Designed miniproteins, single chains, continued (5). Designs and how they scored, part 26

Each design is a single chain, and the fold is of that chain. pLDDT is the mean over its residues in the fold that is shown.

## One batch from the design tools (miniprotein)

Design m16876
Fold by ESMFold2-Fast:
Structure m16876 (fold): chain A 85 residues (1-85)
Amino acid sequence: SKLDKALEILEEVAKKDPRLKPLVELTRELKRALEAGNLDEAMKLLVRMQDWFLRNASNLPSDLVRKVQEALDLLFDAVNDAIDK
């Protein structure tokens, strides 16, 4: 799934840079929220992840920035797919 692929990407980048660990934990919480059907909580978690990324992206290597953006795009699509049901 898009969600599992995003989590896999974020776990890989967090191994290279521990500063990204908060995004991994937020993604796990987002996965639990989506599995529970809690769309309001899932949207709030996604906003928190986007806010974290915007505040921290300038301090990260460009390759990691691209991978985090790829994962966030997948998470956004996964939340939107759940809303459209």
Scores: mean pLDDT 85

Design m16877
Fold by ESMFold2-Fast:
Structure m16877 (fold): chain A 93 residues (1-93)
Amino acid sequence: GMSEVRKLLEEAKRAAEEGDSESAAKYVEQIVNLTTDVELLKKAVDEVIETAIRAGNLETALAVAKAALNSSTDKEIILYSIGQILRVIGEQL
């Protein structure tokens, strides 16, 4: 439900702030597996990646984008996740 997605999003954002790539990726994978709401998934992935970028944790942002890509079978989420991978690579340049 929405409550479980919200809790996982808060935990993923915390892991992203701390640079814990493994935990952030795992929480995002769990969110992708809990909901089919494409707009909610894009928002959740964006918020976690943005949190990691603002904290200077670019490796964590990349791990999150890759986790979303690898966990989704939805074409829109796959394309969105590829775009986020490119965004994070751009932040390193």
Scores: mean pLDDT 85

Design m16878
Fold by ESMFold2-Fast:
Structure m16878 (fold): chain A 100 residues (1-100)
Amino acid sequence: SMSQRIQQFQQQRDTVINSMDDIISSSPVDRRDRYRSVRDMVTRGMDFIIQYYQQTGDWDRANQGFIQIMQSFRDFITDPSVTVGQFQQRINQIIDDMQS
């Protein structure tokens, strides 16, 4: 059901955010603001997807957006060449694509 899928998105969001908070806490102090910025962008993107799904019921589009945010986050963590600005552009593009 929609309610069960919303709960799944919320649980996954909370799990990801908690994992990011652990990464921030264990990171060198000079890198924490960078990671906090990315955490805020991930939170914003996931909150948008949950709201989009609540308003539209479009599971396929919402799930694809969620997957793209997770892939973008993985790329950021595994590729040190990815900038915070590039990450922000990716999140904004995912949101824009879902609204079109």
Scores: mean pLDDT 84

Design m16879
Fold by ESMFold2-Fast:
Structure m16879 (fold): chain A 97 residues (1-97)
Amino acid sequence: MERVREEPYPSLSAPAVVTETDDGVVRRKVRAEGGDSRVEVEEVEELAADGRRHIRIKQRYEHAGVRHELEVEIVLDADGRVLEMKVEMKGPVLKLK
């Protein structure tokens, strides 16, 4: 559906963004919710002693009682080139079958 609104997310609370930096470790948390939807993203970036950057992203998304989780781990070299990438997905909400 091609319907563009200027403010399509007035039903969503403003995202809460928290950034912490401690001993070269950067942590970011983003939370937003509105109606039947909730999103939570946590990001951790570490600079290793060999110049590699380790980035870990955890995303939790819930809509109408259905939960999805995404975890991404990325290792970058000093030039920003991707050395490793891991992606793990969980969802929908696990019901004991």
Scores: mean pLDDT 66

Design m16880
Fold by ESMFold2-Fast:
Structure m16880 (fold): chain A 78 residues (1-78)
Amino acid sequence: MSVAERAREVAERARELAREAEELSKKTGNQDLAKLAEAARQVAENAEHAARAESERDLRTMEEDLRYLEEKFRELKE
């Protein structure tokens, strides 16, 4: 799989996380979920940039950031 394909996958996963976190934030009033949604949107934008630049380094950073946000989302859902 190319760097561009992997980066677009990260961008899509980050956008999905942002949508879920925003919806849960609206339902619960939890501001940490709102902040997580914003961070996930930023990861998606950066991942799309990494896809166009075909930057393996930027992609790895975005994969790490996304994993961190996914872990935090699991914690906040409890």
Scores: mean pLDDT 85

Design m16881
Fold by ESMFold2-Fast:
Structure m16881 (fold): chain A 91 residues (1-91)
Amino acid sequence: SEEELKEAIEFAKKVIEKTYELTKDMSPEQLFEALKNTLVSIVTDLVDRFGKEAAKKIAEEIYKYAVELFKDRLTPEQIEELKKAIDEAVE
């Protein structure tokens, strides 16, 4: 349902925010791996729960949210690699 999708998006945002807090003292490489693994895990769960088409749309919103939150801590190359990892996790 639309309500369940909205709740899933809000939950994903909270997980991303917690990842930001938990990674404050990590190196850029450790941060990148932790965030990538977190986003891939979130997207994989969304595919299982809602199917690939719905998960792809939500993944775009989650990706944008993560990039906005982490933009000062990631390189442009790492930002592109996160998008690639998320796109691969959907299909």
Scores: mean pLDDT 85

Design m16882
Fold by ESMFold2-Fast:
Structure m16882 (fold): chain A 110 residues (1-110)
Amino acid sequence: SSLLSLSDEELEKLIEEIAEEIKKIAEPEMKEKMIRLADLSDDRELKDEEKLELALKYIAALIYNGIEESIKKLKENIEKAKADESTPPEAIEGLELLLELLEYIKKKIE
């Protein structure tokens, strides 16, 4: 349904623009949850600002792919993760935080 495919560079810029818009509307409490999500998902030594930017880009990519579809898939993934006794508690916490953040953003943009 698109006549032109976005280049990887154009897609990166679009995701960065979405991330910047999310950052503008996110309350401090939600930014703290984004930092926690990055901490749970990435084991690199990052500053809080770098963790926030990482989480914002990841959330922006999910929004670009369709926020309602991403929420639906995430709910299914959480139920599967909870049913699997081998899933670490921190993985479930990260998925539940991501769901809360996506639902918050959806509410702000509707």
Scores: mean pLDDT 80

Design m16883
Fold by ESMFold2-Fast:
Structure m16883 (fold): chain A 76 residues (1-76)
Amino acid sequence: SSLEEKAAALKELYVTSFEGLLKLNPDVPESQVEDYIERAAEAFRDALIAAGASEEFAREQAEKLKEELLEVAKES
């Protein structure tokens, strides 16, 4: 599969897992939520680079994941 397909699939996994985490832990501190988002974006970037993505592509995808996770956090 293409790097874009791999990025989309992995991003969906992170978003779904994060939504589940927030629903199960409604009392989690905002600082912990922010730390999770930063670490998830870093891990996602590193995973894409390991899969053969350029640093530019991986960084752009990680920023998109960060934006999606921040939106999920606002809705929770």
Scores: mean pLDDT 85

Design m16884
Fold by ESMFold2-Fast:
Formats: C-alpha cells, sequence, structure tokens
Structure m16884 (fold): chain A 80 residues (1-80)
C-alpha cells in the first residue's frame, strides 16, 4: 500500500540521518539541517501541487508524503 511505501521511506531516512549524526558527531546541527531541507522540499512540492490544482484529499496527501520522502531520501544519499 501507499502507507507501507511511505513508512519504508521514513525508515531509510531515519537510518541515513543516524549515520550522518554518527559521522559528524553533531546531532543538533544535522537535525537542524535535515529539517531545513525537509521544510524547503515541502514548500516546493506544495507549490507544485497547488499549481496543478491538486486538493488536500487523502489520496493526494499520501502521494505528496511519498514524493516528499523520496526527495529527502535522495538528498540524504547524495551526502555520502
Amino acid sequence: SMEEEVEKLAEEISKLVQELIKKTGDSEKVLDEVEKWRAELFEELQEEYEKKGLTGEKEVRLKFDKELAKELLKKLKELK
């Protein structure tokens, strides 16, 4: 299901964030930067959905959550 896909992406994101914290030794800085990226990606994706006339229906929100999670995961993977 879409919910299961979102959950799996969230688990991968959590793992990569923990690895980044371990590598940097600065959990506060890592969490602040990740939240900043998440907020920026959320705003960009929200604007795109609004321009396409997509409403806040449950199915649209699940697709939004999945796309947001995929983009954040991609950004975290690029920080290797």
Scores: mean pLDDT 80

Design m16885
Fold by ESMFold2-Fast:
Structure m16885 (fold): chain A 99 residues (1-99)
Amino acid sequence: SATDKALDQITDLNKQMMDILKKDPNISPREQAIYGARITAINSEIYLAVRLNDTAALNAAIESLEQVVDDVSKKLSTSNAQQLKNLLNQIKSIAEQLA
């Protein structure tokens, strides 16, 4: 279904976010684990909200993801911060079409 394809795309984009965190030398392994766990939890919230057709929960999950991206971007290299924000914008665009 279109919904399944969109969820697969969001999952792949979240994986790309995780890869950026793992590659950035400006954040510690502990910080990578903490931000990674937050992104993984939010991805689960997005998945559940979409499956339940809960637009309010979906919007809240996306806002939580924006907060994580804003927090970690302050510590990342400029290039990795920009890539992370680009991935966030792609997730937001897909999520808006699912709402």
Scores: mean pLDDT 88

Design m16886
Fold by ESMFold2-Fast:
Structure m16886 (fold): chain A 103 residues (1-103)
Amino acid sequence: GEAKIKELKEKAEKYIKKAEEAIKKGDIKKALYYAQKALELGLQLLSLGETELAIEIAEKAKELAEKVRELAEKQGDKESAFEAGILIGLAGILIGLARLLSG
């Protein structure tokens, strides 16, 4: 329903903001966690047929994951850089699927 879509969108926007704040503080683990949570909400929106919102959220999650990968590489955190790479890939898949489903 409309109320559920609004709830998921607002929750995704809050996680995106928290990921941005974590990146600014150099907190790679928190940034990854929040970016992943935003992407999970994007997937839920896609399951509800909200292709445009799913793309918007997944593109933001991908951008955040790319910034996290760059920070992890600079800090020598190979594990977090690898995890960020996976999240970038998953976001790309979600964007591709949402675009196919939207026509």
Scores: mean pLDDT 90

Design m16887
Fold by ESMFold2-Fast:
Structure m16887 (fold): chain A 88 residues (1-88)
Amino acid sequence: DDEEILERLRKSIEALEAKPSKTKPEQVLLIIYKYYTGEISQEEAARELSKIAGLPQSTILAALNGNPEAQQKLLEALRPEAEEAAAK
């Protein structure tokens, strides 16, 4: 049920927004959830993800549309930041 999935995503958005500080992966997850719930457009999601990941908007759009190579590039761009954030 699409409505059940959307409700779960909305609760996840609330939980993420309630955090006093967000890591880059948490910021990315929040943007993706807002895109899937319709709070932001695909264009807005691509713009914000491009800023966080340091990748072109065209690569982000391809990843959001299921391109495996673009998805891999996005994951690789976030991995070093996640490792640095978890260094303690």
Scores: mean pLDDT 74

Design m16888
Fold by ESMFold2-Fast:
Structure m16888 (fold): chain A 73 residues (1-73)
Amino acid sequence: EPTEEQIEAALATALATVAAAVEAGLLGAPAELARAYLEAAAEILREELRLGRRLPLEEVRARVEAARARAAA
């Protein structure tokens, strides 16, 4: 079974690959907004790994809303 550190490293690699595709204009979305959502998703996944459980939907929504607000600034 992979360790938390190994899972986090794999997630970081996957997120970096997707972020590079967004920055290259390959995904047809505004790069800054897409990056903010990807960063929020990574933070949620890291927190879930730390806690050993899924976060409540309301907490996930709050984190996504905060990421959107940051991207809109």
Scores: mean pLDDT 68

Design m16889
Fold by ESMFold2-Fast:
Structure m16889 (fold): chain A 62 residues (1-62)
Amino acid sequence: APPEVTGEVDEAVLAYAEANAGKRFEGDVGKLIIEFQKKNGLPADGVAGPATIGAIRAALAA
């Protein structure tokens, strides 16, 4: 099941993105990923590609 979303990416969102890499996310998780992509200068396509997953990892490490 998609993780609970509170407007920020977290470890649960990262785990879900890794498990569903290359897929376009829908619903609240899809919206969260698109907003995260916009904030980080990535293409806002809602797809959990390597660039998006890498950016989430970097954000969580900061």
Scores: mean pLDDT 75

Design m16890
Fold by ESMFold2-Fast:
Structure m16890 (fold): chain A 70 residues (1-70)
Amino acid sequence: SEADKEKLLEEVEKILTRAVVTGDYEGAAEEVRKLLLEHGLSEEVAEEVAKAVRDKDFKRAAEIVREALK
């Protein structure tokens, strides 16, 4: 549902915000990967998002999630 997609995007944004504050990009990448898998996204998509988070490319991470939820 649209509400489920919005909630997932909100949860991802919260994780990324904590990563910026704490500097824990490795932990954030793993947390986002787990969250995406729990929401039914593929392992390939989850890994690409995690890689973008580790690279601190939050724009790319958000783009991958939005595209996967279309």
Scores: mean pLDDT 83

Design m16891
Fold by ESMFold2-Fast:
Structure m16891 (fold): chain A 87 residues (1-87)
Amino acid sequence: MAAEEAEIQRAQALLAEVQAFADDALTNPPRSLEELQAMQARYDALVAEAKRILETATSEEARQLAQQALDILEATRAKLERIGRGE
């Protein structure tokens, strides 16, 4: 179905965006409050999109991709928190 194909394509795009976000955040950690706020806003937007896909998708593949995106976001947040504490 075209709708299911669109769901999978959107979930794949989200996963790619999340992987790019994680790589950028870990290689270029925020150095100012403004940069930290921008990063937090992007993180929140990606989490919201992943949760939206999990709630609305009829495709199991799309839900699995969205769950992978959430797992990467949570792992990235935990790593950034450790870096911020000098751990």
Scores: mean pLDDT 83

Design m16892
Fold by ESMFold2-Fast:
Structure m16892 (fold): chain A 69 residues (1-69)
Amino acid sequence: PDEADIAEALVLMWAGIDIAELPNLTPEEKAASLAAFRAKADELVKRVGSPHVRQTAEDALARVEAAAA
């Protein structure tokens, strides 16, 4: 698989795990989880340099943020 394909799969996996865990977290833990997701996604996007990976990360972050609200 292309590096971008692997990066997209990683972002989607991280988002799915975070969203599944969110209902069991305190507000403080949710904030920490969101911050960790943003940091991981931003680093991956910068490393890969793909517009498709960036779009996937932005869409995934929006879903995690919505689930945390």
Scores: mean pLDDT 82

Design m16893
Fold by ESMFold2-Fast:
Structure m16893 (fold): chain A 92 residues (1-92)
Amino acid sequence: KIEELLRLTEEVARRAEEAGYDEWAEKLREAARVLREDPSKEAIARAAALSALAAAKLGDEETVKRVLELARELGLPENFIEYVEKSAKEIL
C-alpha cells in the first residue's frame, strides 16, 4: 500500500512536469523520496496531499479518489482526508 502510494506520487510527478507544473513535480519527487526513506505518518500525509492536489490540477478525479482511498487504508486521520478531498474538489 505504501508502495502503491509511492508509485502514484512518482507517476503524478511525471505528469505534472509534462503539463508544465515544474514546482509541483519537484515537491512530489521530494515527497516520494522522503516516503521511500522514512515512511512516517507525516511522510504519508505529505505524499497523499500533494498527489491528490496535483492530480486535481491535472483534472484526474480517479487518481484523486484512489490516493484518498490509500490515505484511509494507511491510517491517516479522517479530518485530514476530508480537508484534502475538499481542496481537490475546489481545484477540479
Scores: mean pLDDT 84

Design m16894
Fold by ESMFold2-Fast:
Structure m16894 (fold): chain A 68 residues (1-68)
Amino acid sequence: MEELRKRFEDLIKAGKSPREAFREVVREALKAGIPLEDIVNAVFPVALKAGLTAEEFVQILREVEAEV
């Protein structure tokens, strides 16, 4: 799951906010059939380090699950 972490970091380098980068990674990964547990385990630590709060993390997951 290094690919999900790298994708998040690449989006941050491209000027996306932690919220936008996380939302895009989750959306892309869910559409690709990656289990939510694997997405969380790969991306949550780097998203928190980038400034995303636990509350924002949960909110974005719910929003993206409702879209997919």
Scores: mean pLDDT 79

Design m16895
Fold by ESMFold2-Fast:
Structure m16895 (fold): chain A 83 residues (1-83)
Amino acid sequence: MTETVPLGSISPPDLTKVGEVQTITATKDGKLGDLFSSSTMNPGDLVEVKKNGESLGVMTLNEAGKIELKKGDVVELTLVKKV
């Protein structure tokens, strides 16, 4: 679905192929998992997480959802493995 945001994009991750990347910019303080309620991904999918260019490693989507975000934080998710 297409949703228009004025500057930058915030979209729930919808990674279906290993090696796909989704960039998310936080518009408010919160947790990354707040965006996953609208995601089509499985909680057990493995993703590599980068926050503001810093690699946090490979983890499940459920574990990635616990990452704290501040307004303006940029998170890059790369799909490593689908369950």
Scores: mean pLDDT 71

Design m16896
Fold by ESMFold2-Fast:
Structure m16896 (fold): chain A 84 residues (1-84)
Amino acid sequence: MKLGGGVSPMNEKGLPAQQELTEPLQSIARNSSSVEEAVEKIKEHLEKQGYEIVKEYEVDGVRFLHAKSKEGQEIVIAVTEVAS
């Protein structure tokens, strides 16, 4: 066995994809009058981007959406009264 030099961050597995989606989703939430409206528009946006909504639930006023890309990558989106 041989060892070389290098660094591999533990968070490299999916963070760029989440960051790319953050701005469009925040824009949708900002233009929505309620969490329900924001969730509906976010679902439409994700479906247009090629994502499939595989799970939806609510915990303490926060709506969670689990979406899966056509290539099998899964993401989780949290929607609150305060767009964050």
Scores: mean pLDDT 63

Design m16897
Fold by ESMFold2-Fast:
Structure m16897 (fold): chain A 92 residues (1-92)
Amino acid sequence: SEDKADLRKRKEELKEFLEKAIEEAEKLEKEAGVETESLKKLKEFAKKALEEADKIVAGELNLGNKKTLEWFEKVKKETEELLKKAKEEVEK
């Protein structure tokens, strides 16, 4: 029972993180005056990750607790790397 509560909490944390990443991408797009390839990739990745997170918690993706937590951390890391690349591309 605690495992399900922890997964739900981590899903909400991941969703908030991804939503903030999308907001930052939109700010960078406004600063650049164009949707760069890195910003487009970031938005597409974040959207897909949000959809997959919903499926995992709904039980549609039976990954088990450990693999689900590893997936959340991997998504956070990939999102941070995509944001870094988008910022670097906008600075050019």
Scores: mean pLDDT 77

Design m16898
Fold by ESMFold2-Fast:
Structure m16898 (fold): chain A 88 residues (1-88)
Amino acid sequence: SQKLLEELEKGKERFLEEIKRLLEKLKSRSPEAIAEALRFLEEADAWVQSFADEIAKLPPEDQQKALELVAELQEALRPLVEQIEAAL
């Protein structure tokens, strides 16, 4: 549905902004920044999983768009994972 795609787009925008903020904080290599980034990764994964059943029920074209939005978010999370590993 249009509403679900809009929710996914808005969620992606929010997570992308937070990724940028956390990448900046991780330059400090503080335990607090690392802990915040780890919690964020858990939140992002839980958020994606919360849409799995809804995405599966979408028409094929909308399902493809939803999966592309999820893939974009997953790719954007990769630099954050790398920075956390480098900080440990």
Scores: mean pLDDT 83

Design m16899
Fold by ESMFold2-Fast:
Structure m16899 (fold): chain A 118 residues (1-118)
Amino acid sequence: SIKEIFDALLEAIRAGDTEAFVKNLFKLLNYLVENATPEQREKIAQLYLEAADRVEDPEVREFLREMALLVKNINLSLVFALTTAARTHGLEVFQRIVDALGEEEFRALLEKIAEILS
């Protein structure tokens, strides 16, 4: 389920486990391509934009804005490109996002995304 993917991603981020992070990021992005409607992708993109407005770290703010555009334009080629890129710096980027938002706010964001996808 989407909740299991989010739980696994959060555990990988906290553990610093790059392989688990990349594996579950691939599952999440592939799930969005195969199952999310354009309306659901727009709602998820809006959640990322709202999260960006709440962070003071300008680099994290830009990452969240880029994630919003990515979700709106997600396709299979982009999934492969992103999971490949995530092997070098993806975990570090997500650790910075969690630090900037706080763990509870990040969990709330994932829960809202899971609700949209249900």
Scores: mean pLDDT 86

Design m16900
Fold by ESMFold2-Fast:
Structure m16900 (fold): chain A 95 residues (1-95)
Amino acid sequence: SRKSKIKEKYFSSYVAPKEKLNKLSKKKQKKLVSVLFEEVAKRLNMPEGTLLEKLEKKDLETLLKVSEAINDLLAENDFSLSKLLEHLEEKLKKE
């Protein structure tokens, strides 16, 4: 879907870095991308639909805020993509 493609465009590199691609199924990667997107939207205090629309429009202010939110998430996880991935997997299991 169009919404899924936008999420994958901006977030897939954080969920499936090139060195880790062989360890995650495509279905799991998509689910983790959605969890990361939801966490970023929450941190920006933005409705998910609003964030998607701004990303589709390539809104520079929103792209910068997304980058800052991801950098903050990485810092909270010791700048480790592996630890960020574990954090996202824990959130994926939450109802």
Scores: mean pLDDT 74

Design m16901
Fold by ESMFold2-Fast:
Structure m16901 (fold): chain A 67 residues (1-67)
Amino acid sequence: MKLDEVDELVEKIRELASKLTPEQRKQVLREVDSLRAVAEAAIKAGNDEVFDRALQELREILEKLES
């Protein structure tokens, strides 16, 4: 399912965010929750472009946290 890939990225980001300061963690988690909601709405609307963009932004957050 499309959401399975999103949820896997969200889980990895949450694990890495545990290493951040409380304030940075709050910001990252808010951004991630917002992107997950956008991805879910895009799936319901059949909007592949919006879904792919949300997925790409989640990947960029993950890469930033891994560096």
Scores: mean pLDDT 82

Design m16902
Fold by ESMFold2-Fast:
Structure m16902 (fold): chain A 94 residues (1-94)
Amino acid sequence: SDLDKIRKLLDELSKQLKELEDVAETEEGQKKIKELSYQTSLQIKKEVSFPVDLDTSADMLLMAAEVSLEYDPNSDEKRVKMDKAVAEGIRESK
C-alpha cells in the first residue's frame, strides 16, 4: 500500500535525523534536516499513486520523524500516529 511505502521512507528519514540530533540547533544542521525531509517528500511523490504537496508533505514528515524520535521503536501507537499524520498531510495537499 502507499502508506507502507511512506512508512519505510519515514523510518529511513527518522534514522538519519537522529544522527543529526547533536547539530540540529545549528544553521547547517537545520538546512540538512530540511533537505532530507524534502528529498523524502520527492521519493513519496514518486512512489505513491496520488499527488502530494511537497511543502505540506515535508512538514508532516518532520512531525512524524519527531514523533518517531521521541517514542520507543516498539510502540505500535507511535507507528499508527505517524501513519495518520502523513495520511492527513497528503489529504490536505490534494
Scores: mean pLDDT 58

Design m16903
Fold by ESMFold2-Fast:
Order: sequence, then structure tokens, then C-alpha cells
Structure m16903 (fold): chain A 85 residues (1-85)
Amino acid sequence: SSISEKAIEEIEKNIEAVKANPDDAALWLDQGMKAVEVGSKLGEEGDYKMSRLALEVGALFARGAFNNDGQKAADEAEKLVEEYK
């Protein structure tokens, strides 16, 4: 698989984890941090488009935790992933 395909797969797993735990803000922050780590690695490898996607997903999960709305954050992240496919 390409680096971009692996990045999408990892981000989709992070979104699934948030959707499975719609009331666990600590888990949403943890999944957001994992998305940021993926984004950092992609940026180091020169994949700035996929890096941006991963960083935006991380920001959405952090916002979801702050606003106590993980379901909305997960839905917005899924929509963002579709735009990047």
C-alpha cells in the first residue's frame, strides 16, 4: 500500500475509536494525539496533503473533547476524509 493509503487507514481507525466511545473525552484526546503523530510523520516524509488531513482530524477530536461532542467531531472527521480520497 502507498503511504497515503496507510495514513487514511490509520485515520479511519482513529475515527472508529472515537465513534465507539462517544462519551469518553480522554479517549478522544488520545486518538487526536495519535492523528497528530501520523501527521507529523507524513510531513517529515513530504506528504503534506495527508499530513494536513491527519492534523485537522486531531484538531477536530480536541475540539470534540473541549465541547463534549465526540459524535459531531467524528462525523466531521469522516466528511473530511472523504474530501481527501
Scores: mean pLDDT 79

Design m16904
Fold by ESMFold2-Fast:
Structure m16904 (fold): chain A 57 residues (1-57)
Amino acid sequence: ATPEQDALNQAIVKAVKEIIDKYNISPGELGRLVREALAQGAKTPEEIKKFIEEKIK
């Protein structure tokens, strides 16, 4: 909704994109995992990436 949120979302998607490609995660599943990470308090791309990697395994 805000430029700040958009920039953060893009940074997160970019950081996780290569993991998505490697694991063949659908766009819908990516969105779900990112939302879960944010709900757990993750705010940085690295924290979100780590959360998603834990969920995939």
Scores: mean pLDDT 73

Design m16905
Fold by ESMFold2-Fast:
Structure m16905 (fold): chain A 94 residues (1-94)
Amino acid sequence: TEKEKLREKLMEAIKKETNLDVRLVLMGALSLLDPESLSKEMILHILDQLEKVLDDLTPEQKELLKPILELLTKDSNPEVREKAKELLEKIESL
């Protein structure tokens, strides 16, 4: 499935990442592939950490994060939707 392909690519990106802050954020993003398994507070925390490392992301890492953020723009929680939308716009502008 596309979700399984994304998970595999994200796991490989995590293994290759030497920046610990970026690696932790990518591990958080891996969890966001199953957002229903996380509390809304946990999702928001991961998105806040992602925002802090946006400038340190490679173009390949940004492309992997886009579909995850797009998924979250449709989340049931309005705070999650707005934060994901803001981050998606920032990633597309960088």
Scores: mean pLDDT 85

Design m16906
Fold by ESMFold2-Fast:
Structure m16906 (fold): chain A 85 residues (1-85)
Amino acid sequence: DKELIDELLNEQEWTDELYTRLLLIVGVPQEEIDSLSSDERRTLASAALVGYADNPYNLEEMRRYIEGTKERMRNGIRGRPVPLV
């Protein structure tokens, strides 16, 4: 839902709760989120935000960024996500 994402993007500070909400909005299952570490949740949420910045009207693109990031995490490629400010 575009309106929910826009509300989250207007937050001044990103927390693990906001990252979890973003992941739920873009369609990541709750059980999958619960299995993630805080760093993994932040990494996936940041990937979704990059996807949103690239194409703000396409939730499928955000999901594609999340899925690509999951694949990189499985291959041992880990990076600290830069939060959008």
Scores: mean pLDDT 68

Design m16907
Fold by ESMFold2-Fast:
Structure m16907 (fold): chain A 68 residues (1-68)
Amino acid sequence: AKELVEEAIKKLEEGDVKGALRLTQHALNEVMLSNPDAAKLLSEAIQALNEGRVKEAKELLEKALEVL
């Protein structure tokens, strides 16, 4: 999960929002039952990405790394 979130952040820095969304969704699926704090942050990041709020999504992904 942590590696997927780190790769998602790199994809956002490269402007690949679709790649970041895919990696964030995989990370959420891995942590959904084991880490509810990370799951919430990743779910919020997915919503932000779908709404085009790239800066907010990156901040949420960085927060998710702190609890992963």
Scores: mean pLDDT 82

Design m16908
Fold by ESMFold2-Fast:
Structure m16908 (fold): chain A 89 residues (1-89)
Amino acid sequence: SELEELAEKVAAGELSDEEILKKAEELAKSPDLEKQMLGALLFKKLGKPIKNLSPLAKLLIEAYENKEDEELVKEVAEKVREAIEALAA
């Protein structure tokens, strides 16, 4: 998966903060909700303010942090959680 490959490269330290920021900006502008969420989490990892998120992407990040029980939100949050776990490994 493209998202998994990106998460692994970030976790391995293969990307500079500038390259991570560029990828985060590209992902945050994607119409793909999973990409928007990963982009937002990369901004958060860099200590940057999360801006220009769709309302749905913001809600899903809040649901990910709070582990809220909406089935669609939970599925996307679980995929994002797996990407973050790959970043931490």
Scores: mean pLDDT 64

Design m16909
Fold by ESMFold2-Fast:
Structure m16909 (fold): chain A 80 residues (1-80)
Amino acid sequence: GDSAAEFYEALIKILQGESVERPLTFNGVEYSDEDLRQMAESLQSMVRESERRGFTPEWEFPDEEAERQVEKLLELIRSS
């Protein structure tokens, strides 16, 4: 299956208007481009709402690569 870092990288690509070349498999579940788009939109809405309320969610990262991808995702959401 795909890593957490690859999963977040795919969400970044979707938010940038790109397509993922293949469905991702994360924790034994396959995600299509459409599934990833819905997840990206939901995460974008959730992050924007939490920032409007003035709090930062606490994140648990399985590795430093996943942390870097999440930071890029958050910056992209904040800039859009």
Scores: mean pLDDT 72

